# Designed miniproteins, single chains, part 86

Each design is a single chain, and the fold is of that chain. pLDDT is the mean over its residues in the fold that is shown.

## One batch from the design tools (miniprotein)

Design m2999
Fold by ESMFold2-Fast:
Formats: structure tokens, C-alpha cells, sequence
Structure m2999 (fold): chain A 80 residues (1-80)
């Protein structure tokens, strides 16, 4: 029973590890702006990224899922 929760936790940790450098880069990229609106957008993107990573992880460990994850992550960042 705990297998699903354990798998999600492991995938979530990996997803967060991948998201951390992306979020750091996004923060650096917005140095010129530094507006409260930019900060709010970054937070929202971070949340969506985590949810997307979790959904992709839950579907299956298929390489196609990882491609969808990368594409969605890029789109979310661009939507900033």
C-alpha cells in the first residue's frame, strides 16, 4: 500500500531537485525587473512545475512522460 506514496515521495524529491536550479536561474533572469509581480509569477510557476512533475511521475516511468515534463516546464517559465 505504501508503495505508491513511497514512489511519489521519491519522484517528488527528484522533481524538486530539478526544479531548484531552474527556479534559481529564473530569479537571476529577473534581476532587471525585481518587481513584486515577477515574484508572484515565479511562485505560481514553481507550484505548477511541482504539480506537473508529480503528475508526470504518477503516469509512469516512461521516457515520453519525461519529454512532456520538460516541455511543460519550459512553457511555464516562458509564461512568466
Amino acid sequence: MAVLAEAEAELRRRALALAEPVLAEAEAQTEADASPEVRATLREVGRLLVETLEEAAKKSPDPEVSEHLAELAKRLREEL
Scores: mean pLDDT 61

Design m3000
Fold by ESMFold2-Fast:
Structure m3000 (fold): chain A 105 residues (1-105)
Amino acid sequence: SEEEIKNFVKKAFKKLDEIAREALQIVRDYKAGKITPEEAKKRLEELVEEIKKIFDELYSKNAPFSDILRFRILADSLLTSIAKELAKYDPELAKFVEELRKELM
C-alpha cells in the first residue's frame, strides 16, 4: 500500500542517519587509534552493505523516484565526506571507501 511505502521511506532515512552516526564513530575510533585499518574497513563495508540493502528495498517497493534519488545523494555525500577525512590519515583506507562508494552508486 502507499502507507507501507511511505513508512518504509521514513524508516530508510532514519536508518541512513543511524548509519551516518556509526560511520563517523568508526572514523573517530580510527583517528584515536582504537581500531586498526583492517577493522575500520570491515565495519565500513558492513555499513555500506546495509545502505545497499535499503537501496534495493526502496527500488523493490517502488518508492518515489525523488525519495530514491535523495537517499542516493545523501549516501554518496556521506561516503565522500568519510573518504576525504580518512585521506588525511590513511590514503589506502580512503581509497577503499571510494571504491565502496563507486560500487554502491
Scores: mean pLDDT 89

Design m3001
Fold by ESMFold2-Fast:
Structure m3001 (fold): chain A 80 residues (1-80)
Amino acid sequence: MDLLASAAAGSATTLAIKNGTVTGRQISREVARETGVSERTAERSVRKSAADLGLKFPLSVGDAQRVAYRAGRRAIAARS
């Protein structure tokens, strides 16, 4: 479970480094790809994780990593 969330965080971090910032849609796609959940489930998890952390899109590198990790864990839990 945590390994897939870590993979999502790594992918989002790499994207943020390349682009300077990342959007919620971009993070949602990486979370969906790494965790195997639907993009809709990933989007809900990303939005809730960003809100829980008080962060707004687009996100910097460090914030993208935090949101993607938390969202990955939430997305996997939502499948149960």
Scores: mean pLDDT 81

Design m3002
Fold by ESMFold2-Fast:
Structure m3002 (fold): chain A 88 residues (1-88)
Amino acid sequence: MAAAKAKLDAILAQRDAAPLAPAEREAALAFERAANAEFEATLGEEAEEFERELPSASEEAAYAALMHLLDGGSLEEALEIAREVEKK
């Protein structure tokens, strides 16, 4: 949980640094924070297990896998998605 949240928070920080209009940036950050809170509430233990299996996953791979878990996918599917992203 905590490690997965840290990776998602890092992605949010990168988006905050992007040169966007203030209103658009604020709306994007609010959406991502809401998604992060839903992830924390819904996935819990699955997020921790994902971090144990792929602790060195890139932010992109971790984000894709965590979004799949949030969308109701299985941990096995999320790990496969992360591995596929890492191949790129």
Scores: mean pLDDT 63

Design m3003
Fold by ESMFold2-Fast:
Structure m3003 (fold): chain A 100 residues (1-100)
Amino acid sequence: SETQFLIELIAALVGEKVAQKYAEMAGVELDQERIDQIRSFIKLVDEGKVENSEEIKERLKRLVFAVTGIPELRVPDSVKTEVSEEFLKELIEFIKKYFP
């Protein structure tokens, strides 16, 4: 669902503790493998390895600001898994659709 996707993105960007509160309110279960893939995506965006990385980075900062009140993107130092090509496309489409 779009709600689950948003909450998993929040988990990757600001942490699982914040996201868990939203997950409980929305009745969704967080997928740790998807969250780890989103963290890999954030690192790729920061490194300029994704198409339109600067635009995507600014959209992610707006989401972080909406949740935390601070427009700072926390980039992971290391990644546990790689983001799949399919999930990468879904992430980019979701961000462009909901964070214009």
Scores: mean pLDDT 82

Design m3004
Fold by ESMFold2-Fast:
Structure m3004 (fold): chain A 62 residues (1-62)
Amino acid sequence: MVTSDSTTEGQGPVRVTVNGRELTIDGVPDIKSARLTVYDDGVLSIELDHTRLGPQSASFSV
């Protein structure tokens, strides 16, 4: 299993390419940081640290 991770800070969309597909993540304006982990089997794991809501996570296939 091949993994790739990316961390971004601030506001705005984050784009990740998985298996030839582009994924765009639009967060809420109060995101302190976001971490994306992409697995070569097409699973994406997203971790967000929101200023007011705290840490949030989700995973899905692309």
Scores: mean pLDDT 59

Design m3005
Fold by ESMFold2-Fast:
Structure m3005 (fold): chain A 61 residues (1-61)
Amino acid sequence: KTNERLLKLIEESGIEEVRKRLEAENDTVGLQILDNILKTVKTDEGAIEELKKRIEEYKKS
C-alpha cells in the first residue's frame, strides 16, 4: 500500500497546515488520527487514508 508515502507527504506538506485545516473544520476525529500518526508513525492504513481523504475534501477547489 501507499500509506507510508501518504504519511511522508503529510509530514513534508507541513504538519502545521494539516492540523490547521482539521482545527478550522472542528474535525476532532481527524485531529485524533493526525495525533496518532505523529506519535506512532505506524498507524493503520485505514486511519492514514481516512485522514488524507478528509484533507483532500477540505482542499477541493
Scores: mean pLDDT 63

Design m3006
Fold by ESMFold2-Fast:
Structure m3006 (fold): chain A 58 residues (1-58)
Amino acid sequence: SPKEEADKVMKEVEKSGVVTEEDLQTVGRSYQEATKAGDKETKKYLLDVLNELVDKAL
């Protein structure tokens, strides 16, 4: 599921300390899927995950 994919990306980033462009694209794609499905709860969760990844990339 989009939420589980994003969670896996977050755990990998926590282990590696590195955020890749592919990580951002994976979460971004999951966000688009949640948006198209009208899943507002998952969409909000994925937006929070994306914001955390961007912050960690700094």
Scores: mean pLDDT 81

Design m3007
Fold by ESMFold2-Fast:
Structure m3007 (fold): chain A 81 residues (1-81)
Amino acid sequence: SARDEVRALLEELAAQTDPANPEFRAALAAVERVLADPSRSDVEQVLAAALFMGSALREQGLDAAAEAFLARTTALVDELR
């Protein structure tokens, strides 16, 4: 599911960044709130991950990681159309 794939991407990201970083933790909490809401579409779940995590990565100066993450989330949105 989109939810499971988003969670897998977040787990991979946590292994490559500082998981104690407050920007990362805030973004993760925001994404998890959307993932926990069964009324949200698969597209909304993926877009929430792209928006919140992409922003947090850029704020940490991890532009290449943000671009890679955005590419993966864009591919997932295309699969869900």
Scores: mean pLDDT 77

Design m3008
Fold by ESMFold2-Fast:
Structure m3008 (fold): chain A 87 residues (1-87)
Amino acid sequence: SAAELQALRDRLDALLSSDLSAEEKEAGLRTIVAELGRLLPREFARLVAEAERALQESRTLSDEEKTRLIDSVAQYLRDFLDSLLAS
């Protein structure tokens, strides 16, 4: 539903503005990506798969690199949801 997608968008915004550790940001984004995979239409399966791959890659990164990657993915997903919800 639009309300569930809006809630995920707000969670992404909160994640980006948070003072969370790299590990906590990774865990938060992982939960959001799992919910997006459940809620988004099949046409966005590639977007979800790319976010899941970025999360897998983040496991081997330093805290600084992990934070940058997680923030980049979260920003991309937030902007995507803003566009989708405006439609």
Scores: mean pLDDT 86

Design m3009
Fold by ESMFold2-Fast:
Structure m3009 (fold): chain A 68 residues (1-68)
Amino acid sequence: MKELFEKQLEEEYPQLNPDLRQACLKFYEETGTAPQALIPEIDFNTITVEEFNEHLKERCPLYKELLE
């Protein structure tokens, strides 16, 4: 559920950039998967939205198709 995932992001990453938070929520809404499960090596406190989207497109062909 999107609302539970959003709350989890706020609790685990309270300083998360709002644009990055929206990107995480969009990925979860479109794929049903938490991005942390797909790219566990990424530090969500420091990554940019562009870097985040590029990593997800490389590792999730479904998400790449949805953005095109």
Scores: mean pLDDT 73

Design m3010
Fold by ESMFold2-Fast:
Structure m3010 (fold): chain A 72 residues (1-72)
Amino acid sequence: GSIEQQARELTKSKALLKAILEARKKLGEPEKVEVELIDDKIARAIATSKNGTLILELDVSEWLQAALKYLE
């Protein structure tokens, strides 16, 4: 894939990890976590556990820029 596509995948991976950590803190161990990049600034993460569902909107603009710099 392109450098931009690889940077988006790295950004999604960071958003996924952040969502897992937030879900563990608030709802316990998540059974399912989904992440979507809405645009270059916002990722939406949905974490589902036995205790409920957590929806997070994360500013990922700095993560995307860092990934682009890392990949050249």
Scores: mean pLDDT 84

Design m3011
Fold by ESMFold2-Fast:
Structure m3011 (fold): chain A 65 residues (1-65)
Amino acid sequence: SVTSIAAAVLRLIGAMIDGEAGEIELVDTGGKVTPLNVPREEREAKLREAARRILAGEPVEIVEP
C-alpha cells in the first residue's frame, strides 16, 4: 500500500516533467476512475493536488494508459 502510494506520486511527478499528465487516470479503492486529463493551465495544479491527497493517506492509485 505504501509502495503503491509512492509509485503513484512518482508517476505524477514524471507526468508533470514529461507533459503527459493528460493521459493518466486516478483510480480509488471503490473502482471509481477520475481522469487527470487537464491539458490547460490547471495541469500541474491538478497533479499536485492529487499527489497531496494521496500522501495525506487516501487509498488511491494512478493508472497510465
Scores: mean pLDDT 55

Design m3012
Fold by ESMFold2-Fast:
Structure m3012 (fold): chain A 62 residues (1-62)
Amino acid sequence: MEEELELEIIKALTRMVLGLAKTYAPEATPEMEALLDKALAAKTVEEAEAYLRKALALLNEA
């Protein structure tokens, strides 16, 4: 119940991060899309967060 809500929030943030990457770091977008797809396919909050953090690290380097 709570985990499902947290997972939906993480997926919403994941889509927002992808939008920002396309605008501000288009060169990192293909790598971020791969990580964000894994985050969206994740079945647990921990797995989704792990992939989202990796995507954010790419954005910070760009």
Scores: mean pLDDT 75

Design m3013
Fold by ESMFold2-Fast:
Structure m3013 (fold): chain A 102 residues (1-102)
Amino acid sequence: SLAQATADVVAEALRNPGSEVTAKAGGYTVRARTVDSKEQALAELDRAIELAREGKLVSFAVARENGHYLVVEITSDKPLTPEEREELIADLEAVKAQLRAE
């Protein structure tokens, strides 16, 4: 399942800080990694926003875990609706603003 692939990829990224871990499940690609600076986390958000604008991003999350920033990216070749895409972009911009303010 996508949920299981996501859980496995996240667990592996946390075990191997700095490594990029990728898995494919049901037409989705899950990518996770840890980064050590706010600047790197913001760069990952900028990448996610660009992927969302291209219609490829389904989900993105950034969280503080074990002293690192954990980033999780889910992409698909199935496009979001224009409304879902605009909402995702707005949500990512809000996350970026919040992270910058921390």
Scores: mean pLDDT 87

Design m3014
Fold by ESMFold2-Fast:
Structure m3014 (fold): chain A 69 residues (1-69)
Amino acid sequence: SSALEERRKKLEEEIANLMKEYKKLVEQIKGTKDEAKRKQLREEMNAKSDEIVQKSLELARLRQELRAG
């Protein structure tokens, strides 16, 4: 369905954007010596990693539904 295809495109875009944000956080950590700031950045990275995993699982299920229909 067009609705499932639109949701797939949205999930792919959201995952791509989260991965870009994750890479920016990796670069910020490399340049940061303050331990409190490093901890904050790692927590932000973990949150984005978790969201990527959840959206990737949703995308996999959506792709399976699209193949079955």
Scores: mean pLDDT 87

Design m3015
Fold by ESMFold2-Fast:
Structure m3015 (fold): chain A 87 residues (1-87)
Amino acid sequence: MEEILERAAEDAAEGGILAGKGYEENNGSKYTGGALLAIGAIVDAELKLGPEGGYRAGRRGAERAREAGQDYGARVVERSAEGVLKG
């Protein structure tokens, strides 16, 4: 469980950081690629660990994106994680 959660969190953070940079650069392709990477990581965690696991992976990923200085990217990851819990 922890290894899956950790890898999903890392991928979600990477996607969030990329989405944040794409937003700052006005680069829609980079933004979309980053957002899809973050969503894919969260959905993969949900499929393997259930909705709570997907949410936890997304929250951990968002925290890492913030630590990297990407607050906007962190919000993209957080919204994706909340989507998993809402259905």
Scores: mean pLDDT 82

Design m3016
Fold by ESMFold2-Fast:
Structure m3016 (fold): chain A 100 residues (1-100)
Amino acid sequence: MRFKITITLRGILDEEVGEKVAKAVAEYGKKLLEEAGAEVISVSYEVDAEKGVVTITIEFEGELSKEEAEEIGKKIAEFGRKEAEKLGLHPEVTVEVEEL
């Protein structure tokens, strides 16, 4: 099955900090999905410091249920929250999992 996970962090107003968090989340998400036996098709991120929004998008294929994909998405989102907290930030984090 093919899925798209979108992680959105709100409240990061610094481009450099946003990019650092985005890269860490993207790398962690890719690793976690590959360890779960999924094939990662694409990983992208966008940092909008003026809006304070960081978006990470991961598209993957695997023998995962939607519920398992959602559970992985939650783990990636929690990792992003903790990475931002290490930098003194307290972002609002949302996760969306879409079946493609």
Scores: mean pLDDT 86

Design m3017
Fold by ESMFold2-Fast:
Structure m3017 (fold): chain A 65 residues (1-65)
Amino acid sequence: MEGLREALERLEQGDSEGAAELLRETAETGPPVASAAARKALEYVEQGDSEMAASIVRTAITHLE
């Protein structure tokens, strides 16, 4: 589940724009769980809430492992 892990790394580095690009890609091409998580995280990134976006991504990664 590389798209979510890469997005999380970008969010942790403060690269919200790079994270948003990865989240959009994962939302379109990822499995259902990853796609749903990416859409929710993207909404928070767009609202400027990178901490909530990172939390959603971390939770999704935990469920996928």
Scores: mean pLDDT 80

Design m3018
Fold by ESMFold2-Fast:
Structure m3018 (fold): chain A 82 residues (1-82)
Amino acid sequence: SLEIETLKAMAIMGLTVLYKYTEDPEIKKLAEEALEAVNAGDYEKAIEYLEKAYEVAEDPEDKKMFKNLIETVKKIKELEEK
């Protein structure tokens, strides 16, 4: 599905930006692990890493990004399970 591929590309781009620009080593590691999980098609694991990153994040902008990424990955999972 073009929709699934578009959402996946958006998630990969968002995670890559977050990984590149975040200065927090723990957030950086969680973003990298989430990116690897999305690339592997393991959306449940990706959501787990993103939820951990959301809990750890101190920056409100990082929290917004993780929340949006969680919603995007959940949408991919829902579409692929149908």
Scores: mean pLDDT 84

Design m3019
Fold by ESMFold2-Fast:
Structure m3019 (fold): chain A 88 residues (1-88)
Amino acid sequence: RSEEIVARAEALLDAALPALTLAVEHALKEEGLEGDAEALAQRAVDAAREALRKALAAGASAEELEEMARKLEAELAELRALAERAKA
């Protein structure tokens, strides 16, 4: 069911928020930028959730939602890897 795919993706976003916050914090330091890493990470999560919900509301197929979820999972994995590298 399409709603189940979106719920799974939203759960992945929730689980990734701490790693996203660390990755954003380290990216800001690397670039010499100031910013609220927690707020920026939360905005990114909120934007991704909104995009998934809009797609679902627009009648996106289960295949389309699965593709969006897979892309999101891959992006979250890259961010976790960046957070790990930043700690090293």
Scores: mean pLDDT 75

Design m3020
Fold by ESMFold2-Fast:
Structure m3020 (fold): chain A 55 residues (1-55)
Amino acid sequence: MAKELEELERRRQLVREQLAAMPVADAIDPELAAKHRAQLEAELAKIEAEIAALK
């Protein structure tokens, strides 16, 4: 349980960092950036749901 929670929290932090960097990606390729943002937001929601399910 504790190890799984730590892994999920680490992944949540990484996804947040990637989302914070999205403005740079938008400047390079807006279409690809939009797809990446949607995927990262979906991944973040999934991670948060898993954390909630563990608690």
Scores: mean pLDDT 75

Design m3021
Fold by ESMFold2-Fast:
Structure m3021 (fold): chain A 68 residues (1-68)
Amino acid sequence: SLVEAAEKGVKEAEAQPSAGGQAGAAGMAIDTARLAIEQEKGEKKERAEKALKRAEEVLNDALSQPPS
């Protein structure tokens, strides 16, 4: 499902070894979560909204990391 794909995308983004990789994977997770929010209702929509917030946090953290 799109919700599960978004949740998996967030975990994959968190596992990326580079800030650039984290930003790219988080961006894809954001897109998937937004689509899930549009298509789902109730608990699945709430899960998708949580995945979106987590993906946005990962993206923001990646963009805020100082260059090595």
Scores: mean pLDDT 81

Design m3022
Fold by ESMFold2-Fast:
Structure m3022 (fold): chain A 61 residues (1-61)
Amino acid sequence: MVTQEDFLLLAYGLDSEEQRRRAVALARQIRDPTQEALDAAREYVQAGRPDEALAVLESLT
C-alpha cells in the first residue's frame, strides 16, 4: 500500500535543500497517493531529473 509517507521519504532523499523543501511541502498535500506516481517520481530522481519528480508530486495535489 502506497502512502503519503512514501513520497515524504522520496522528498527527504533529494540532494538540493531547496528541492527537498519543495518536495516535502508537496508530499504533505498529496490526497491520492498511487504506486504508479511514486514509481515515476523515483525514476525521475534516479535519472537526475528532480524537476520532473516535483511535477509528478504537483499533479497529486
Scores: mean pLDDT 82

Design m3023
Fold by ESMFold2-Fast:
Structure m3023 (fold): chain A 71 residues (1-71)
Amino acid sequence: QEELDREIEAAVHELKAAVYIVAANLSTDPEEKKKDYKEAAEHYRQAAELSPNPVDRERLRKAAEEYEKKA
């Protein structure tokens, strides 16, 4: 169950990152847009750290890097 709990927590962080990306894309305020991309990158990093699958970890780390560059 500990592994399942980590997988669920990773999925929740990935979903939170997606919500922040949508918010950033809809925002016309440059400061809010940067803040939302920064939050998305942080949630992708947390998802990567929690994910037990090395393929998912690599994918999530790359996503974090991408959105960190947009912030």
Scores: mean pLDDT 84

Design m3024
Fold by ESMFold2-Fast:
Structure m3024 (fold): chain A 63 residues (1-63)
Amino acid sequence: MEAVERALELAKELQEKYGLDPETAIDIAADRVRDEMVRQGLSPEEAEKLAEEARKIVREKLK
């Protein structure tokens, strides 16, 4: 839930402030969420897993 909320927030911000298309914004947002989770102490593998799930859910929400 937290990773999805953060990724959705970032994707919307990237679209609104920088004019990025939804797919590019989602990809950048998911990468940032992954990096944030690793910095917070999650393993790189677990962070990548959660970021991929967030990417999938955010894509569905932005349809």
Scores: mean pLDDT 80

Design m3025
Fold by ESMFold2-Fast:
Structure m3025 (fold): chain A 68 residues (1-68)
Amino acid sequence: MPKATPEERRRLREEFARAMGEHGLTVEDIAKAAGVSPETVIGIITGELKDVPREVVERILAAIRALS
């Protein structure tokens, strides 16, 4: 699968920060809606997980937008 770019990961971090601040969403809520583990979401946000499929980032972004 194609790997997510640094720009795509940065976009996810920005949208996540906004969703948490405005809507009180948790990592668990977003991970559940995206169908991924909370560890995956945290790893992308902290920058520890750089080699992540683009589809995973897109799925998390879609979940953030749906819950916001």
Scores: mean pLDDT 80

Design m3026
Fold by ESMFold2-Fast:
Structure m3026 (fold): chain A 68 residues (1-68)
Amino acid sequence: SIKDSFKGLHDHDLLEKALKLKPEELFKLKDYIIEELTTVSEEEKEKLRQITNPNEFKQQLEKIKKKL
């Protein structure tokens, strides 16, 4: 499955791969991606969980990736 292809990746590689998806497809994987992130704080993860817009979610992940 697509989720299996993200398993075990470092956060930078996980986000690089995830960000190749269209916003709607990425958003379907929201909870899984947030759970798999290992270097992102629980406060930042909670902010990600509150995002309800697919384009906003993708933009926020791009910002996080730039900090990694």
Scores: mean pLDDT 83

Design m3027
Fold by ESMFold2-Fast:
Structure m3027 (fold): chain A 55 residues (1-55)
Amino acid sequence: SAAEKALEEAKKALEELANFLSTKAHEYYHSLPEEERPKVHEEVGKILEKLKELY
Protein backbone atom coordinates (compact mmCIF):
# COMPACT_ATOMS: atom_id res chain seq x y z
CA SER A 1 0.00 0.00 0.00
CA ALA A 2 0.99 3.66 -0.32
CA ALA A 3 1.04 3.92 3.49
CA GLU A 4 3.51 1.01 3.79
CA LYS A 5 5.81 2.56 1.17
CA ALA A 6 5.63 5.96 2.92
CA LEU A 7 6.53 4.27 6.24
CA GLU A 8 9.55 2.53 4.67
CA GLU A 9 10.80 5.85 3.20
CA ALA A 10 10.18 7.57 6.58
CA LYS A 11 12.27 4.88 8.33
CA LYS A 12 15.22 5.61 6.02
CA ALA A 13 14.86 9.37 6.59
CA LEU A 14 14.78 8.81 10.38
CA GLU A 15 17.89 6.60 10.12
CA GLU A 16 19.76 9.41 8.30
CA LEU A 17 18.49 11.94 10.87
CA ALA A 18 19.67 9.67 13.73
CA ASN A 19 23.18 9.47 12.21
CA PHE A 20 23.27 13.26 11.72
CA LEU A 21 22.04 13.94 15.28
CA SER A 22 24.58 11.47 16.71
CA THR A 23 27.44 13.27 14.92
CA LYS A 24 26.24 16.76 15.93
CA ALA A 25 25.53 15.72 19.54
CA HIS A 26 29.06 14.27 19.78
CA GLU A 27 30.62 17.50 18.43
CA TYR A 28 28.49 19.69 20.72
CA TYR A 29 29.13 17.49 23.78
CA HIS A 30 32.93 17.72 23.34
CA SER A 31 32.81 21.49 22.62
CA LEU A 32 31.34 22.19 26.09
CA PRO A 33 32.97 22.23 29.55
CA GLU A 34 32.27 19.01 31.51
CA GLU A 35 29.70 20.77 33.76
CA GLU A 36 27.64 21.90 30.71
CA ARG A 37 27.65 18.50 28.91
CA PRO A 38 24.38 17.18 30.48
CA LYS A 39 22.59 19.88 28.41
CA VAL A 40 23.38 17.88 25.25
CA HIS A 41 21.45 14.87 26.64
CA GLU A 42 18.54 17.18 27.55
CA GLU A 43 18.39 18.72 24.04
CA VAL A 44 18.58 15.30 22.33
CA GLY A 45 15.76 14.14 24.61
CA LYS A 46 13.62 17.14 23.59
CA ILE A 47 14.18 16.41 19.88
CA LEU A 48 13.16 12.75 20.35
CA GLU A 49 9.99 13.76 22.25
CA LYS A 50 9.05 16.25 19.50
CA LEU A 51 9.49 13.53 16.87
CA LYS A 52 7.04 11.31 18.80
CA GLU A 53 4.48 14.16 18.88
CA LEU A 54 4.70 14.84 15.11
CA TYR A 55 2.99 11.56 14.16
Scores: mean pLDDT 79

Design m3028
Fold by ESMFold2-Fast:
Structure m3028 (fold): chain A 57 residues (1-57)
Amino acid sequence: GGGAAASGGMGGRLAGGGPEEVAAGMQYGFDLATVQGLSSGEAGQLGGAYGAKLAGG
């Protein structure tokens, strides 16, 4: 859902990532929520961690 994507993007941004890292975090969170059926909170946290990792965190 949208909440998971937004949380994933925010994680990338907070880690100092650029638009690519934000977009990657959003996509990962969205995919976890829609494909794997994770809750929006769990998917958002994992998406945020992925975005942060890409930003060098």
Scores: mean pLDDT 69

Design m3029
Fold by ESMFold2-Fast:
Parts: C-alpha cells; sequence; structure tokens
Structure m3029 (fold): chain A 84 residues (1-84)
C-alpha cells in the first residue's frame, strides 16, 4: 500500500510538471516531499504537503488535468490510510 501511494504521487507530480509552470514545478516538489514524509511515517506532514500541492496545481492546471491530479492524490491518501 505505501509503495502504491508513492507511485500515485509520482504520477501526479509528472502531470503537474508537464505544464512547465513555476507553480506546477513547486507542486511536484511538494508531492514528492509528501511521499517522503509518508515513507517516514509522518502522515500529518504528508497530508499538509498534499493540500499545499493541490492549491498550487489548481492555479496552474486546466480543469481536466486538475481532476486527474485530484483523483491520483485521493487514491494515494486512501492507500496511505490503509497502510496504518
Amino acid sequence: MLEEAVKLLEEAAKLVESGGTPEGQEAARLLREAAKAARSGDLDRAIQLLREALGLAARSLDPETLKEVVKLVGEALGALREAQ
């Protein structure tokens, strides 16, 4: 489950980076930091970083790409909760 969550966050990071915006690049960085926090067992920090990343993604992405990012992050959160 943890590896599945990390994979989903990496897929989301690639989507937000694909637009080439500074906000998208920062969102991708936050998604990867959230994956690291989750691997270290700091789920509160991981959730905080995911919220920050989604806020930046919402400013930089078209609605269809944003829906896919939200879906991937939601699936990752589900996998992280099951890992506890």
Scores: mean pLDDT 81

Design m3030
Fold by ESMFold2-Fast:
Structure m3030 (fold): chain A 65 residues (1-65)
Amino acid sequence: MNERVSFYAAFAITLIAEEGEPVEMTVNGITVRADPVKTPEQLAEAVRKIKEGLDAGEKVIEVKT
């Protein structure tokens, strides 16, 4: 659980920082590919999908906001 929370925080911050550009990152053996996040709503949706993917045991999580 702790590693998952850290992963969400780092990923969410990176998406905000790279507004307008697609993001791909790998943390703790899990690869996440996400479209750019421009709004708080899109950021929340991205975090939700990452949680769902992690709970499903996915190693590659695609997030389309």
Scores: mean pLDDT 67

Design m3031
Fold by ESMFold2-Fast:
Structure m3031 (fold): chain A 83 residues (1-83)
Amino acid sequence: ARERAAEALRLVRRALEALAAGDDATAQALGEEAERLLEDPEVRRLVEEAQKRIGELVKELVAKGVPLREATLEAIERVAEEL
């Protein structure tokens, strides 16, 4: 469950990078793959807990002067590594 939750978070991170690069098709495909992983209730619960921690880390990084987009990508990767 934790490993699949980490995979879902990394798919979301990759989707955000694809959107920023203008690759909407890749972003959609990655988002759909993440949604399939979230069909597991335990994976969904872990991702919801991870989202709270990501929000806290984003606030901390932005307060330190990291741009919002960069802070978000960094926070997602760190939380995925901790799962």
Scores: mean pLDDT 84

Design m3032
Fold by ESMFold2-Fast:
Structure m3032 (fold): chain A 68 residues (1-68)
Amino acid sequence: SDEEIEEIVKETEKEVKEYVKKNPNASADEIQKLALEKAYELAVKRKIEDLSKLLERVGEVIKKLLEE
């Protein structure tokens, strides 16, 4: 559902923000990889059927974080 996708997006964003705070020299590639790995883990746990939509939403949020 859209609610479960947004929960995963928010949890992934929170973990990425904490990682960036602790690792200020982390590359964009490292940050993207961490975000995708976390989102995949949560998607499997929650049995998300629309994986494509989840990954697109995570990508959008992480792109905005990296632009700041």
Scores: mean pLDDT 80

Design m3033
Fold by ESMFold2-Fast:
Structure m3033 (fold): chain A 76 residues (1-76)
Amino acid sequence: SLKEKEERGKEFSERLLKIIEEGKKKGLSDEEIAEELTKFAEELLGEASEEEREHMKEMALELIRELKKLEEELKK
């Protein structure tokens, strides 16, 4: 069902955001948070190739950058 896939997607997104927030609270770097996000994605999607892992890490870093940009825009 499409609705079941949407619910799983929502849970996935919420878990990604939680990993980012917990990483920030622990004082982890953006790269360390991106590695945690990549590990989480591998646990859900299965074992990735080196190229796929690098791509996931780049996407995770981009997500972190976008969130930081939004936070700075809200603080000005």
Scores: mean pLDDT 75

Design m3034
Fold by ESMFold2-Fast:
Structure m3034 (fold): chain A 77 residues (1-77)
Amino acid sequence: SDRLAKLANEANSIKFRAESLATVWALGGNETAVAYAQRAIKYPDEAIAAAKSGDVKKAEEYLNKHKEYLAEMEAAG
C-alpha cells in the first residue's frame, strides 16, 4: 500500500542519515556512536521487512524505535 511504501522510504532515509553520522563519529573515535549505529541499522531493516509483509503497525513501531536511537546518537555526538 502507499502507506507502507512511505514508511519504507522514511526508514531508508533515516538509515542513510544514521550511517552518515556513524561514519563521522567513527572517524572521531566515539565508541558510543558505534553502538548506536548498530541499533540504528537494525531497526530500519526490521521496519522495511514489516512494511513488505503488510504489517503497518509493526513497521511504525520499528520506525519509532529507530527514531529514538537516532536521537540518542545525535545527543551522544
Scores: mean pLDDT 71

Design m3035
Fold by ESMFold2-Fast:
Structure m3035 (fold): chain A 63 residues (1-63)
Amino acid sequence: MKELQEQIDQIKADMREKVAATPDPEEAAKIRGQASSKMLPLYKELGDEAVKVSLEAQEEASK
């Protein structure tokens, strides 16, 4: 799972570089949005265990 963390860090680094090089706030916002979209599935894979535990806890609480 460390590979997913590395990919997220890489996407963040690339985003920061592009945003810093982009004077146009609209383009900067699009770059941030694209980076977030790419990171979401990676966070989901990392968080599958945490999400599963949270869902199980909610099911227990609903009883």
Scores: mean pLDDT 71

Design m3036
Fold by ESMFold2-Fast:
Structure m3036 (fold): chain A 71 residues (1-71)
Amino acid sequence: SMIEKLKKELEEIGASPEAIDLAVQAVKEYKTNPSKAATLKTAAMLIAAMEGGPEVARKLNELVDKAIKEL
């Protein structure tokens, strides 16, 4: 599934389980609650930046945006 692909890509860039969970929730919430999705994405990016630096946060943002476009 798209979600399983997203999880694997997030693991490959070195995102933590916490950042991955928030990123996946952001994609799942996007159509039903875009405001909640934006908050979840921001939280995922912040955690990714704090744990893995700006490179991991940028890649997480790109992967989430790509997944949302494929919804």
Scores: mean pLDDT 87

